# Designs tried in a protein design run: designed miniproteins, single chains, continued (5). Part 69

Each design is a single chain, and the fold is of that chain. pLDDT is the mean over its residues in the fold that is shown.

## One batch from the design tools (miniprotein)

Design m18379
Fold by ESMFold2-Fast:
Structure m18379 (fold): chain A 69 residues (1-69)
Amino acid sequence: MIEEIIELAKNDFEKFKEVLEQLDLPTLREVMRAFDKDERLSPELKRKSTIYLIATALRHIGDEIEAEL
C-alpha cells in the first residue's frame, strides 16, 4: 500500500491526491514517514507531496474537532 502511494506520487499525482483524501489519519502518518525516509524522491516532489499530506491531515483533525463541538 504505502509503496504504491509513493509510486502514484511519482507517476500520477492526481491519483495520489485522490487516494490521500480517502486515507485515515494513522495511515496518512505512515505515508508521511515513508516519504521522509525515501532518499530516491526528488526534493521538489518530497516538498509537494509533504504539503498535500499535511493539508489532508489537518482537514481530518479539523473534522474531529468539529465533532467534539
Scores: mean pLDDT 75

Design m18380
Fold by ESMFold2-Fast:
Structure m18380 (fold): chain A 75 residues (1-75)
Amino acid sequence: MSEEGGRLLQRALELLRQGAPDEEVTELFMESLRKANPETYEFYEEEKKKVGEEKFTESVVRFLRVLAEERAARA
């Protein structure tokens, strides 16, 4: 559910701050979507097929960096 998805998203952001591999961070982000919103997860899986795994992973990590900065600014 959304709460479990939110918990997984927080874990992904923490791994990103610790310098974990982009692939591991992306996997946790996708798992968070799968738990919170399966329709959005399916949409992102289709986007990954279109742009390729490497470009998709780069886009996800970039998005998560922006999200982490936004959340840090909110305290």
Scores: mean pLDDT 79

Design m18381
Fold by ESMFold2-Fast:
Structure m18381 (fold): chain A 88 residues (1-88)
Amino acid sequence: MELEVSEEARKILKEVSEEIRERATELLLAGDYAGLAEIYEEAARKLKENPEVPKEVVEAVEKMARYARFAAEHGPEEVVRRAEEELR
């Protein structure tokens, strides 16, 4: 819970989350997966600057960046195709 995290760390998490939400929506609608990867990579970098941010949060954002990068390189249809193959 936020009670055990500094207000500064909580503010950073909220600001990064808001930036991701707004920007990700724009980039997804435009099909700009490379730009989406960029915002997640930048977000992960910002979160790493604060040692009070849990490593799990940083790792999750880095994984999102990798997912977006894969979509940019291979196309989003290839990601969907792999997901469909894993679904019975």
Scores: mean pLDDT 70

Design m18382
Fold by ESMFold2-Fast:
Structure m18382 (fold): chain A 90 residues (1-90)
Amino acid sequence: AIDEAEAAAALAQLRAEFGEAGERAARLLIEAERARLEGDLEKALELYLEAARLATGRLRATALAAAARLAKELGDDELAARLFAEARAA
């Protein structure tokens, strides 16, 4: 379950570390996780990749790793391997 207070605190921390682009990326990660839990795996993957595009450093690595895990769940092991490699480089 998502606690709105925990989500708000996490977003505030990410804004402090990564600025407005980091906050936008964090919001997209929350939307991606919701889509994944609802079974909309294609939407979740798109949202994780959009978050990675907006993020830098550790936040980008986190978004890419989440996208990689989802690609693996979808059976795309090649995409998953590529995204994990990008996450390690971030």
Scores: mean pLDDT 78

Design m18383
Fold by ESMFold2-Fast:
Structure m18383 (fold): chain A 75 residues (1-75)
Amino acid sequence: MELSVEEYREGVERFLKLLQDAGASEAQILQAALWLVRQAKSREHLEAILEVASTVLSPEQVARLRQEAERLLRE
């Protein structure tokens, strides 16, 4: 089943905020976001993950996610 980019973004947002609300550390949320980035195969899905991550992670951690996403796209 193919999710729209908007539905995918909403799913990622619900997942990461659920982890935050459950008391997950920033490191645990970063690991979850990195796992999602590694599963993503399109630039649109990667951008959705980065947009959502910016609401739950520090700017420094978001920059790290963007760097890993760029590596995957160039690899």
Scores: mean pLDDT 78

Design m18384
Fold by ESMFold2-Fast:
Structure m18384 (fold): chain A 75 residues (1-75)
Amino acid sequence: MKLYKVTLEVELRLARPLPAEAQARIQELIDKINGKLLTPEEIVQLAKELQRVLDELRAAGVVESAVITLTTEKP
């Protein structure tokens, strides 16, 4: 089974202060991804969940822009 070491960087431009619940959700997802050895399927699923949270915050007018940078290293 192939595992990849993942480095995740998230840059947010906020239109309003980030709610504590949203900050906790984002941090939990970052902690599940950043510096972890993950399968390609796990990477896709977790990145999709993070993108979903950020899209919800953009729709709510909390986040003005979000940039997700994901780098993978082969074992």
Scores: mean pLDDT 82

Design m18385
Fold by ESMFold2-Fast:
Structure m18385 (fold): chain A 116 residues (1-116)
Amino acid sequence: LTEAGKLLTELQQNIDSLEETIKEVLKKTKDEKLKEEITKEMLSIRGSLAGLQRALEQKDLEAALKHLDQLLESLNRLKELASKIKDENLKDRLLSKIDSSISAANSLKAAVQKLL
């Protein structure tokens, strides 16, 4: 497994953990508009992750960086949405998972940039 492959696996695990936390948030949140926006960003995150996986499999490092930038943008939008959650425990847990995912994505981005 290359370093990039290892970091991709770590990012995938962080996104899976984030999605499980989002499912709990969506069950407990009463704000329907906020639920729609969080769901939209999670779908964007999954789409960017799938594009990133394909780009790395094809060794298209430029495409991988574009998908990583899209993923980071969606994670930052999700972080802004998380700040609107009124349940402090759910908000803190979601923010923690988002920050872990951002960290993992930035680590992979740095590794991909070194391969250019």
Scores: mean pLDDT 90

Design m18386
Fold by ESMFold2-Fast:
Structure m18386 (fold): chain A 74 residues (1-74)
Amino acid sequence: SDRLRNFARLLLVLTGEEPVPEKEAIDRVQTFLSDLGASISASTIRQDIDDLIAAGLIERDSQGNLRVNKKAVA
């Protein structure tokens, strides 16, 4: 969906080119949203990440590092 694609693009901006640990990615997203006055739980962000992986927009490696699938969000 457009919402998930936009969220994947947000993750790309926050994580950059390199894979990042899932915990760090969640913390960055949570902090960013908190700065905008939004209160989002880490569990909600984890569910959105799982949805993004199921949609093929995000990849998770065996170490728990996340990367955005650039071909899917371009």
Scores: mean pLDDT 73

Design m18387
Fold by ESMFold2-Fast:
Structure m18387 (fold): chain A 74 residues (1-74)
Amino acid sequence: GKDRANQNVVKAMNKIIDAREKGEERVEVTVYGASLEEAQKFADAIRRNLDVVTQTEGLDPSVEITITPKTLPA
């Protein structure tokens, strides 16, 4: 549901923002969906939010970010 998408986006964004503030070299985020397509939509939402936050908040974009979409186990 939309609430699950919001939770995935918020958790991922907080982890990435924390990594950028700390000057970490990389951050890896796994997003889960009921299908790979749903997980890709969550990953795309995170990427869009990262672009906005980086430009608006002036956060360091030097952190290497890996977003991995995976299906929930059956």
Scores: mean pLDDT 74

Design m18388
Fold by ESMFold2-Fast:
Structure m18388 (fold): chain A 80 residues (1-80)
Amino acid sequence: SEEQKLKELFEKIRELYKEIIDAINAGEPADKIQELYNKVLELLDEADKILTPEQREKFYKEFEKLSEEVQKAVDERDAA
């Protein structure tokens, strides 16, 4: 179902965000981090094609939260 596909996409996006944060904290090169971001963008594009208005609100709220966590990790790395 589209609902199950969306759930699987959300789980993959969450896993990639954890990988991004781990890579930033490990001091991985910017090109590797960008590759992970590109994978997130591909999954976001797939999710956007099947999101209902109600799911879109919930999804973008969670996405914004994850993006803030990544930005914090980048800022902390760049400040060090």
Scores: mean pLDDT 78

Design m18389
Fold by ESMFold2-Fast:
Structure m18389 (fold): chain A 75 residues (1-75)
Amino acid sequence: SLDDRVAALVATLRESTDPAVRAAAAAQLLSLGREALRRAAEQPGFVDILRALTTDADPRVAELAAAILSVLESS
């Protein structure tokens, strides 16, 4: 289900230390669209994780986290 996919991607963003894996998870969440991002925002601490990731040392992770946060702020 969409909820299962979103939960798995959010867990990857929370738990992975590999910037390529984190960037891939963020890109997949963004590609799933606004409804998936709204569902992700229901996960505890997701918005806080995104805020932390906007200052990540990997610019791909930082840019994708900022993009997701921007979409969520428009809802």
Scores: mean pLDDT 83

Design m18390
Fold by ESMFold2-Fast:
Structure m18390 (fold): chain A 72 residues (1-72)
Amino acid sequence: SHGEEGAAAGAGYGAELAAGPEAGRASFDKTMQGGRLHGVEGASKAAEAAARGAKEGGADTAQRGGLIGAME
C-alpha cells in the first residue's frame, strides 16, 4: 500500500544517509517485506530495525536488523 511504500522510502533514505546507497536499498526492501507480512505495523517495525542496522553497520546489518524487527 502507499503507507507501506512511504515507510519504506523514509527508512531507505535515512539508511542511505547513514551508511550509503546499498544500506538504503536493503532498508527499503526489508520494510516492504515487513509490511507485506504484517501490514503497516510490520513495515514500521522493519523500517526502524533496518534504519538502526544501517546506521551501525551498513547494508548487511540493515538487512539483518530488518528481518529481526519484522519478527518481533
Scores: mean pLDDT 64

Design m18391
Fold by ESMFold2-Fast:
Structure m18391 (fold): chain A 61 residues (1-61)
Amino acid sequence: SVSLLSPEVREELLRASEEQLERLIATLQKAAATSDPVTAARLRALVEAVREILAERRRQA
């Protein structure tokens, strides 16, 4: 399946701080709230991908 994140982006997010990941989630959620339904669905899927990275980050702490 086509990943929502490139390997390079995923690696960058895995190195990001928990605070940076939380800020990214908040930014994406705000963007989704003001977007059309198709774009909003894509942004919400991206939020879930970032949440998975945050969970992985927390497991490694």
Scores: mean pLDDT 77

Design m18392
Fold by ESMFold2-Fast:
Structure m18392 (fold): chain A 79 residues (1-79)
Amino acid sequence: MEAEAQLAFDLVKEALIKRGVPEEKATEYAQQLVDAAKALGVPPVHVADIFVQLLKSQSPEEALQKAIEDAKKVAAEIE
């Protein structure tokens, strides 16, 4: 795994665990976010940062959905 993708994965997983999400579910969400970023060609660390900010005020599920939506918008702008 590229160093950036691993850093993004670890950041998301740690943030979720601190919010009380079980490790198995935190790992699943972190993997989904990183995979989505890679598929869209968006830097995984950028998507992870947006997710962590959203997680401060939203549920893990809502933060995941909105972070992926943001990644899709960024990908469309990059073309």
Scores: mean pLDDT 81

Design m18393
Fold by ESMFold2-Fast:
Structure m18393 (fold): chain A 100 residues (1-100)
Amino acid sequence: SEQARRTAEQVEGALRVAVEALEKSPKYAPVAREGVREVAAYVLRHVPLLRADPAATERVKSAFREAIGKFREIAEEYPEARPHAEEAVAALEEAIAALE
C-alpha cells in the first residue's frame, strides 16, 4: 500500500540519519541510540500496516539489519559505545520480531 511504502521510506530516512551520526564519531552513540529507539517504536505502532505489505516489511527489516551491523561494528571498535549499541540493537531486533 502507499501508506506502508511511505512508512518504510520514513523509517529508512530516519535510520540513515542515526547511522550517519554514529559513523562520524562514537560520541554520537547515545544520540544514534535514541533515534533508533524512536524509529523502532514507530515501526511497532505500524506493524499491522507493514505486515499487510511484504515489500515494505522487507525494506524495513533490511534497513534494521544494516543498522544492527553498524552498531555492532562501532561497539567492537569503541567499548564506550557498547551499552548504547546494545540498547539500539535490542530495540531493532524487537521490531524485526514483531514484523515476522
Scores: mean pLDDT 88

Design m18394
Fold by ESMFold2-Fast:
Structure m18394 (fold): chain A 98 residues (1-98)
Amino acid sequence: AVARIRVRPPAEALPLARIRLLEIEEEYKGKVKITAKLVATGEEATVEEAMARAKAGEELEIIIEAPTEELAREAAEKVVRALEAVGAEVLEREIEAL
């Protein structure tokens, strides 16, 4: 299953978002993989690379890969809460069963 979260972080939120997303991925002990996509270019990257390369106010898609829809939904909720807590604007969330 894959969850996709579209987000617009201000520049100040980027380094905090990076830390929080990596912490969430580590909590799942390899069951969940988090990557990011730069919406403007279509380029997929690691969370660290995307957060380092994003311009202020640029839209990112956070991609969460999990073995089940339930786990993808749980991880997506944690990611959304973490992003909102650091001041990022969450625009959309979607979950796909694969």
Scores: mean pLDDT 82

Design m18395
Fold by ESMFold2-Fast:
Structure m18395 (fold): chain A 97 residues (1-97)
Amino acid sequence: HMEERELLDLEVEHALVTIRAAIIINDVKKGIPVSKEDVDWLIEEAKKTIERARELGREDLVKQVLDDMKAVADALASNPQNKENAERIKKAIEEME
């Protein structure tokens, strides 16, 4: 039952990362400023989620989180105002791969 709970907690963590990534992408599309704090939170939670996913053998979730992060980096890179945040996400992806 503990292993089942850890898998459920990981699924919840993954869902939160996916939701936050979607919010950032949507904000960029609408021209809403993206904060450094929101990007830093996403990087930290993505790293934790990937570490836990690897520990539990969920390589599918590792790929999904990396794909979400790449989508955020691409969205941020579309606007020069977000160049620094885009570079931060890209560096984090390289460190997690």
Scores: mean pLDDT 84

Design m18396
Fold by ESMFold2-Fast:
Structure m18396 (fold): chain A 61 residues (1-61)
Amino acid sequence: DVQTQITQLATKALDAAKAGDTKKAQEYLDQLVALLEAQGASPENIAETRRVLTEEMEKEL
């Protein structure tokens, strides 16, 4: 389901960041944002999700 896909993409983005693969981490983040947009998430929620995950990814890099 959608919640499982969201969690999986967020986990993959963070794992890629931990591995130093910034390009792959960004690709997973972009896929997560696209999924949220497809599910009708508000622009505010999308922006907040992107901000939070970017901050978490930066801590791993």
Scores: mean pLDDT 81

Design m18397
Fold by ESMFold2-Fast:
Structure m18397 (fold): chain A 84 residues (1-84)
Amino acid sequence: GVNILVENIINGDKQALLELSKLVKDEELREEIIEMINKNAPQPLLLQAAAVILQELGDEEGLQKLKSYAEEQGIENLIILLEK
């Protein structure tokens, strides 16, 4: 499910982020994600992209997993994004 994809993204699986992006009909967001991956964007930016997708889906369990990880790792930009 979505929670497994979120855990894989946290562990650095870029393909899991692409699979998560397929759950939303947002081709522009998907193209931005592909560009971030191709430019070797740092993990915090990839996690921000995952947060945007999860917010659009309303997946509270996935958002909670990202929030817990962001708080534990001190990823300030992601924490701010998840506060809405």
Scores: mean pLDDT 80

Design m18398
Fold by ESMFold2-Fast:
Structure m18398 (fold): chain A 70 residues (1-70)
Amino acid sequence: GAAGENGAAGAANGGGQEAGKKAYEKSGESPIKGEFHGVDSKGWGRAEGELGEGEGEGSHPGSGEFSGEA
């Protein structure tokens, strides 16, 4: 990513982090937190996507990447 993507990534980073925190306060990070520590890194990445499901994990990669990359 060039300079343009850095600006977009900064905004997306904040949004993703906030969505994850909101999921924690709603779901009660207690049950999911156990898996983060004991299961595996791959499962952790998937569980994190589930917490921030509102961000559209599968839609983002093709929706606006090219707009900011070039």
Scores: mean pLDDT 45

Design m18399
Fold by ESMFold2-Fast:
Structure m18399 (fold): chain A 85 residues (1-85)
Amino acid sequence: SSAERRAVQRITAALLDGIGAILDLELLKRDPSATEEQRRAAEEVARRSIERLREAIEIARQRNDTRMEAQAQRLLAEIEALLAE
């Protein structure tokens, strides 16, 4: 159904967004020239990604999609760990 396709698209978008946030945070940690402004911007993106991943987890649970739920939980944990330093 179109609703099912939209749910999968929302989960997939959240997963890709989460991967992007992880890569951005990791690159900034490795960049000695990274500014405080760049770090704050990446942290803001990461916080929004956490919210989208939490939404994706709920959508996956409602659909009994254990694989997508686990993927979203893994990315969320990775972002939280990176933000905790």
Scores: mean pLDDT 88

Design m18400
Fold by ESMFold2-Fast:
Structure m18400 (fold): chain A 75 residues (1-75)
Amino acid sequence: SLHSEILQLLGEASEKAREEGIEEEVRKANGEILDALVAGDYETAIAVAERLAEVAPPAVSEIARRLAEKIRQLK
């Protein structure tokens, strides 16, 4: 399901964040995304994922871009 894909991407971002040394930044972003998704605020969830994609190292950035795209499909 689309929700399973989003949860899987959040997990992949956390794993890659450990490798890149940005665990706290990704943990905060994942929390903001999950809170926004629970609230039905897809615009905020997408914005947080896109912001993470712009500032994160390439491995995390690619996952964040895919995450934003999957969240757009929930609208």
Scores: mean pLDDT 85

Design m18401
Fold by ESMFold2-Fast:
Structure m18401 (fold): chain A 75 residues (1-75)
Amino acid sequence: SREEILEEIRRLVREMAPAVPEEEVERLVKQALAGKISIDQLVQQLMALALRAGVPEERVVELARRMGEVIRRLS
């Protein structure tokens, strides 16, 4: 379900990119829940936030890979 995908994405960001402000993550997750942005747009914006927060590029790539796995598994 969409809610399960979004909860798992929140968990991954918290685990792998804790430097990303929680308030920004919640804002994007709420927009995705409301259908204002797609799941693909959510992933792209979370990756951009992680890079801006100083998360190493290698870790951002791994975060994107794991988010993609969640989306494929729960879609």
Scores: mean pLDDT 85

Design m18402
Fold by ESMFold2-Fast:
Structure m18402 (fold): chain A 92 residues (1-92)
Amino acid sequence: HMSLEELLAEFEKEVEKLVSDPSLTPEQFIDRIVELFKKGLEELDKIGATEEEKRRFYQRFFSLVDEALDKLGLTDEQRDALYARIREVLQS
């Protein structure tokens, strides 16, 4: 079983790969981040994550995403679109 720390380390690595990929459009970047978030929720479910571990995952994930959005220079509109899609995933 993957630990929460291993899961977070893998997501940090995957986000860094996406930030470093010059072929991705902002829309493609957003799509990949949403897919990564969905995969993270599935892995949290598989490891039987506690409420505390889920909160740590959300905190780290959003921190990494905000840093990535800053590095890529995405607009406020593009940031809002990403977070709207994340909220939709969480409400589903």
Scores: mean pLDDT 82

Design m18403
Fold by ESMFold2-Fast:
Structure m18403 (fold): chain A 99 residues (1-99)
Amino acid sequence: AEAYIKKAEEYLKKAVEALRKGDVEKAVEYGRQAGYYAQQALEALGLPDLAAQTRSDMNGVIDQVKALAEKGDYERAVEVLEGAGQTLVGSLRALLAAA
């Protein structure tokens, strides 16, 4: 679980950095990788239903980020991605500590 949380955090950071550079395609790729590793972390913690929901929620966030960036609203896109990422990593770390 810990290794997957670290990878989710690393990919979220890469997604934000790509988005700040205007590289929407890489931001989407890295964001989806973050969602994948978050799902793997939750499955490793014995929470498969939450894992599936979290992957779905993150895909929705990434779709919203892409839509905002396509409209030229990069500042709002970064805010959405950073906020969702902070919530995700915080929740994963709290669940790991409780396990």
Scores: mean pLDDT 85

Design m18404
Fold by ESMFold2-Fast:
Structure m18404 (fold): chain A 68 residues (1-68)
Amino acid sequence: MFADMMRAYGASDDLITDSVVAGVYRFTGGDDDMIRAIVDQAAQNARQRGRPISLDDIGDAMTQVVGG
């Protein structure tokens, strides 16, 4: 799910590593709604910064989704 959603938003396969996927799933406990929120937020962060999705955009999204 996470990897497929990231690819749908145009994220590079270089970002979709087993460690990144495992990190997101560990952080969310496998909650599909939270994973979707993180992907959507990461895409928004990248758009605001005028760049393709990066690891920083994913990390910021994880903090933003949990922080409210």
Scores: mean pLDDT 79

Design m18405
Fold by ESMFold2-Fast:
Structure m18405 (fold): chain A 91 residues (1-91)
Amino acid sequence: MYKELAERMRAAVERLKPIADRLYNADAEEREALLKELGWEAESDEEAVRELTRRAAREAGLDPELLLAAYRGGELPPEVLAELEKIAEAA
């Protein structure tokens, strides 16, 4: 049951993380180029990351709120984070 979910979640996080990290650390020009490439009209970086996460989750068949929390780190309880880390290591 969780094996397939763990693989999809890991792949989605790995694909999402570099784009999201780039959005958070990007200069204004880099951010604008990324948003244009993604075809989004986002008012803020946080909103752009949230939409990116939701789209990635839907395409991977995952819960978007869970994936967003996993990406942001601080939104998940430590116990849940430990479980997700264990699943990722088991790959």
Scores: mean pLDDT 59

Design m18406
Fold by ESMFold2-Fast:
Structure m18406 (fold): chain A 96 residues (1-96)
Amino acid sequence: MVDYEELLQTDLKQLILQYLLDLGLSQEHAEVEASLLEEELKKPKLTPESVAFLKSLFSYLINEQKVPKSTILEVLQKKLSPENFETVEKLLNEIA
């Protein structure tokens, strides 16, 4: 059984990979997509596609995996640029 809170704190790429596997992607496709998204998160501005993916990921973590929104915010504040964190904080506030 996967601990999503631990993955969020220790290995964000592995968290993304596990989410894609849970959605039914093959191991090979999930690894490629997770690597691409990890590189996108390092860019100064997120693409609309990355923003849509992150919204789906955060909704899954909060609503299905019961990860607290505050934990997601605390971890991402330390891992993302201030500009990307502002985008993520806005996305998390849109998730009820």
Scores: mean pLDDT 79

Design m18407
Fold by ESMFold2-Fast:
Structure m18407 (fold): chain A 86 residues (1-86)
Amino acid sequence: MKIEQLETILDNTNGETQAEAALKLLKEGIKNNNIKSIEKASSILSKYPDIALIGQAAGLIEDYLKKNSNETLEKILDELLKKLKI
């Protein structure tokens, strides 16, 4: 699925469908090196109190940051990790 299609789904859905679309957008953003998509997906995933989804998102961003330096994504990773511990 294209990033544009995933972003449209996120803007027009809520609940589990939005959370699933956000995780998919995160994966596509990482694959395509699209920082805006990673930021948008992470922001949406952080709204859901699902430790498994937040853990998957944090792991994907951490792996991305091992190969790519990005201050915005490092801050997003820190916020996701705080949600996993608190």
Scores: mean pLDDT 75

Design m18408
Fold by ESMFold2-Fast:
Structure m18408 (fold): chain A 70 residues (1-70)
Amino acid sequence: SAEERALELAREAREAGAPYRTVVAVLLVASEVLGAERYLEAARRAMEALGATEEDLERAEAYVRERLGL
């Protein structure tokens, strides 16, 4: 699924040494292609699994909502 693929890509990026900010940015850009609500939820779960801060999650959600035309 899109959710499983998002988590897989986030995990691979992190294993390759990408900082959390880069992983978050990639997930947010991908959300624009796959549809708002489902990918926003998947991206949030992936970021939480990778140990993102509350500030990172809040910023990520705001960015996705803005890009998708809140």
Scores: mean pLDDT 63

Design m18409
Fold by ESMFold2-Fast:
Structure m18409 (fold): chain A 78 residues (1-78)
Amino acid sequence: SELEKILKEAEAKGLELGARAARLAIKAVEAYKAGDKFEAEVHLGLAEIELGLAKVIGDEESVALAQKAIDLAEKELG
């Protein structure tokens, strides 16, 4: 999936916050597909916190990957 590609890119580059956001976005999509909308929203919210942390520390690469992961998860959730 596109989310798995984002996670692999973040991990390969050592972008810990980008990787955390991507893992949380994947968990959000998995929870949504399993019918757990509450769990999906919780994981998406946690991914947004990781994005916020990347912005605060100026990790522009993590910001870009985290934003892409969140956008893809939001599109899947509707």
Scores: mean pLDDT 89

Design m18410
Fold by ESMFold2-Fast:
Structure m18410 (fold): chain A 77 residues (1-77)
Amino acid sequence: SLLDQRIKDLEQTLQNVKDMKRNNANEVHFMAMYLAGMGDAFVVKRIARKENDQEAIEYAEEMERELERIREEYLAQ
């Protein structure tokens, strides 16, 4: 489904953010990827709300929290 593809996109972007933190990537590039991840989560929640998929909404919100945690850890380096 479209929702399943968007969830996979979000998971891939989250992995990219994790890799960029691990590799001490440039701050501008890291922040751009972080913002892309937050945007992917927004899209997942929008589609999930339309489909009444509460589990997908909660999953996207968990991914948003993980992205924010990784951002805070990156900026505290």
Scores: mean pLDDT 91

Design m18411
Fold by ESMFold2-Fast:
Structure m18411 (fold): chain A 61 residues (1-61)
Amino acid sequence: MITTQELIDAVEEYHKLPKEEQEKLRKELADIFRKHGGVANKELFNEIYEAIKKRIEEAKK
């Protein structure tokens, strides 16, 4: 279970990424929001957090 602070920290790291990686993540986030019908729930926030963390890790390589 993710905390609000973990999500905030991930978003801050996301803004430090190259523009290309930020654009890729935006597309992934849009797909996640669409999949969940745009309803804010725990599953949506968890998938968003995981997508952000994965993109950050890939950008560090």
Scores: mean pLDDT 74

Design m18412
Fold by ESMFold2-Fast:
Structure m18412 (fold): chain A 88 residues (1-88)
Amino acid sequence: SAAAEEFAALDEEERRERLAREIALAVLKELLKEKEPELSEEEIEKRAEELLTEELIELGKKVVDALENHDPEKAQEYVEKMRELYEK
């Protein structure tokens, strides 16, 4: 796909940030599906992007770093912190 080709053309820092954003958005979408199951797919996507903060992206980068260091337990801790930020 065009998105995959664009991703492959990014440098390592850009890929890390892209992956971090996708992780943060995925966590937010999952939480929105759990908390507000009446929302449409389009509404969930829009809401997740509205809730996306620099702090969540930084946590996403830590998830990427933990996974690259083969520490899935640490990655899970950062995902849980993203969930906590949404619950505030």
Scores: mean pLDDT 79

Design m18413
Fold by ESMFold2-Fast:
Structure m18413 (fold): chain A 61 residues (1-61)
Amino acid sequence: SAAREARSRAAIRIANHALEKGLSHDEVTQLVREMRAELDANPEMDVEELVKKYFEKIDKL
């Protein structure tokens, strides 16, 4: 489905951004896990807003 594909793309985008900013693989895994938990808790949330939120979180680290 479009929603499943958007979720998968969000995880990849967040992981790539975190790696680019110099986060470890463990830190990236933790961020992706946290993001997936938020999507599981609220499947109707805007995936683009979630990606923006995690990008801002990473940029502050």
Scores: mean pLDDT 81

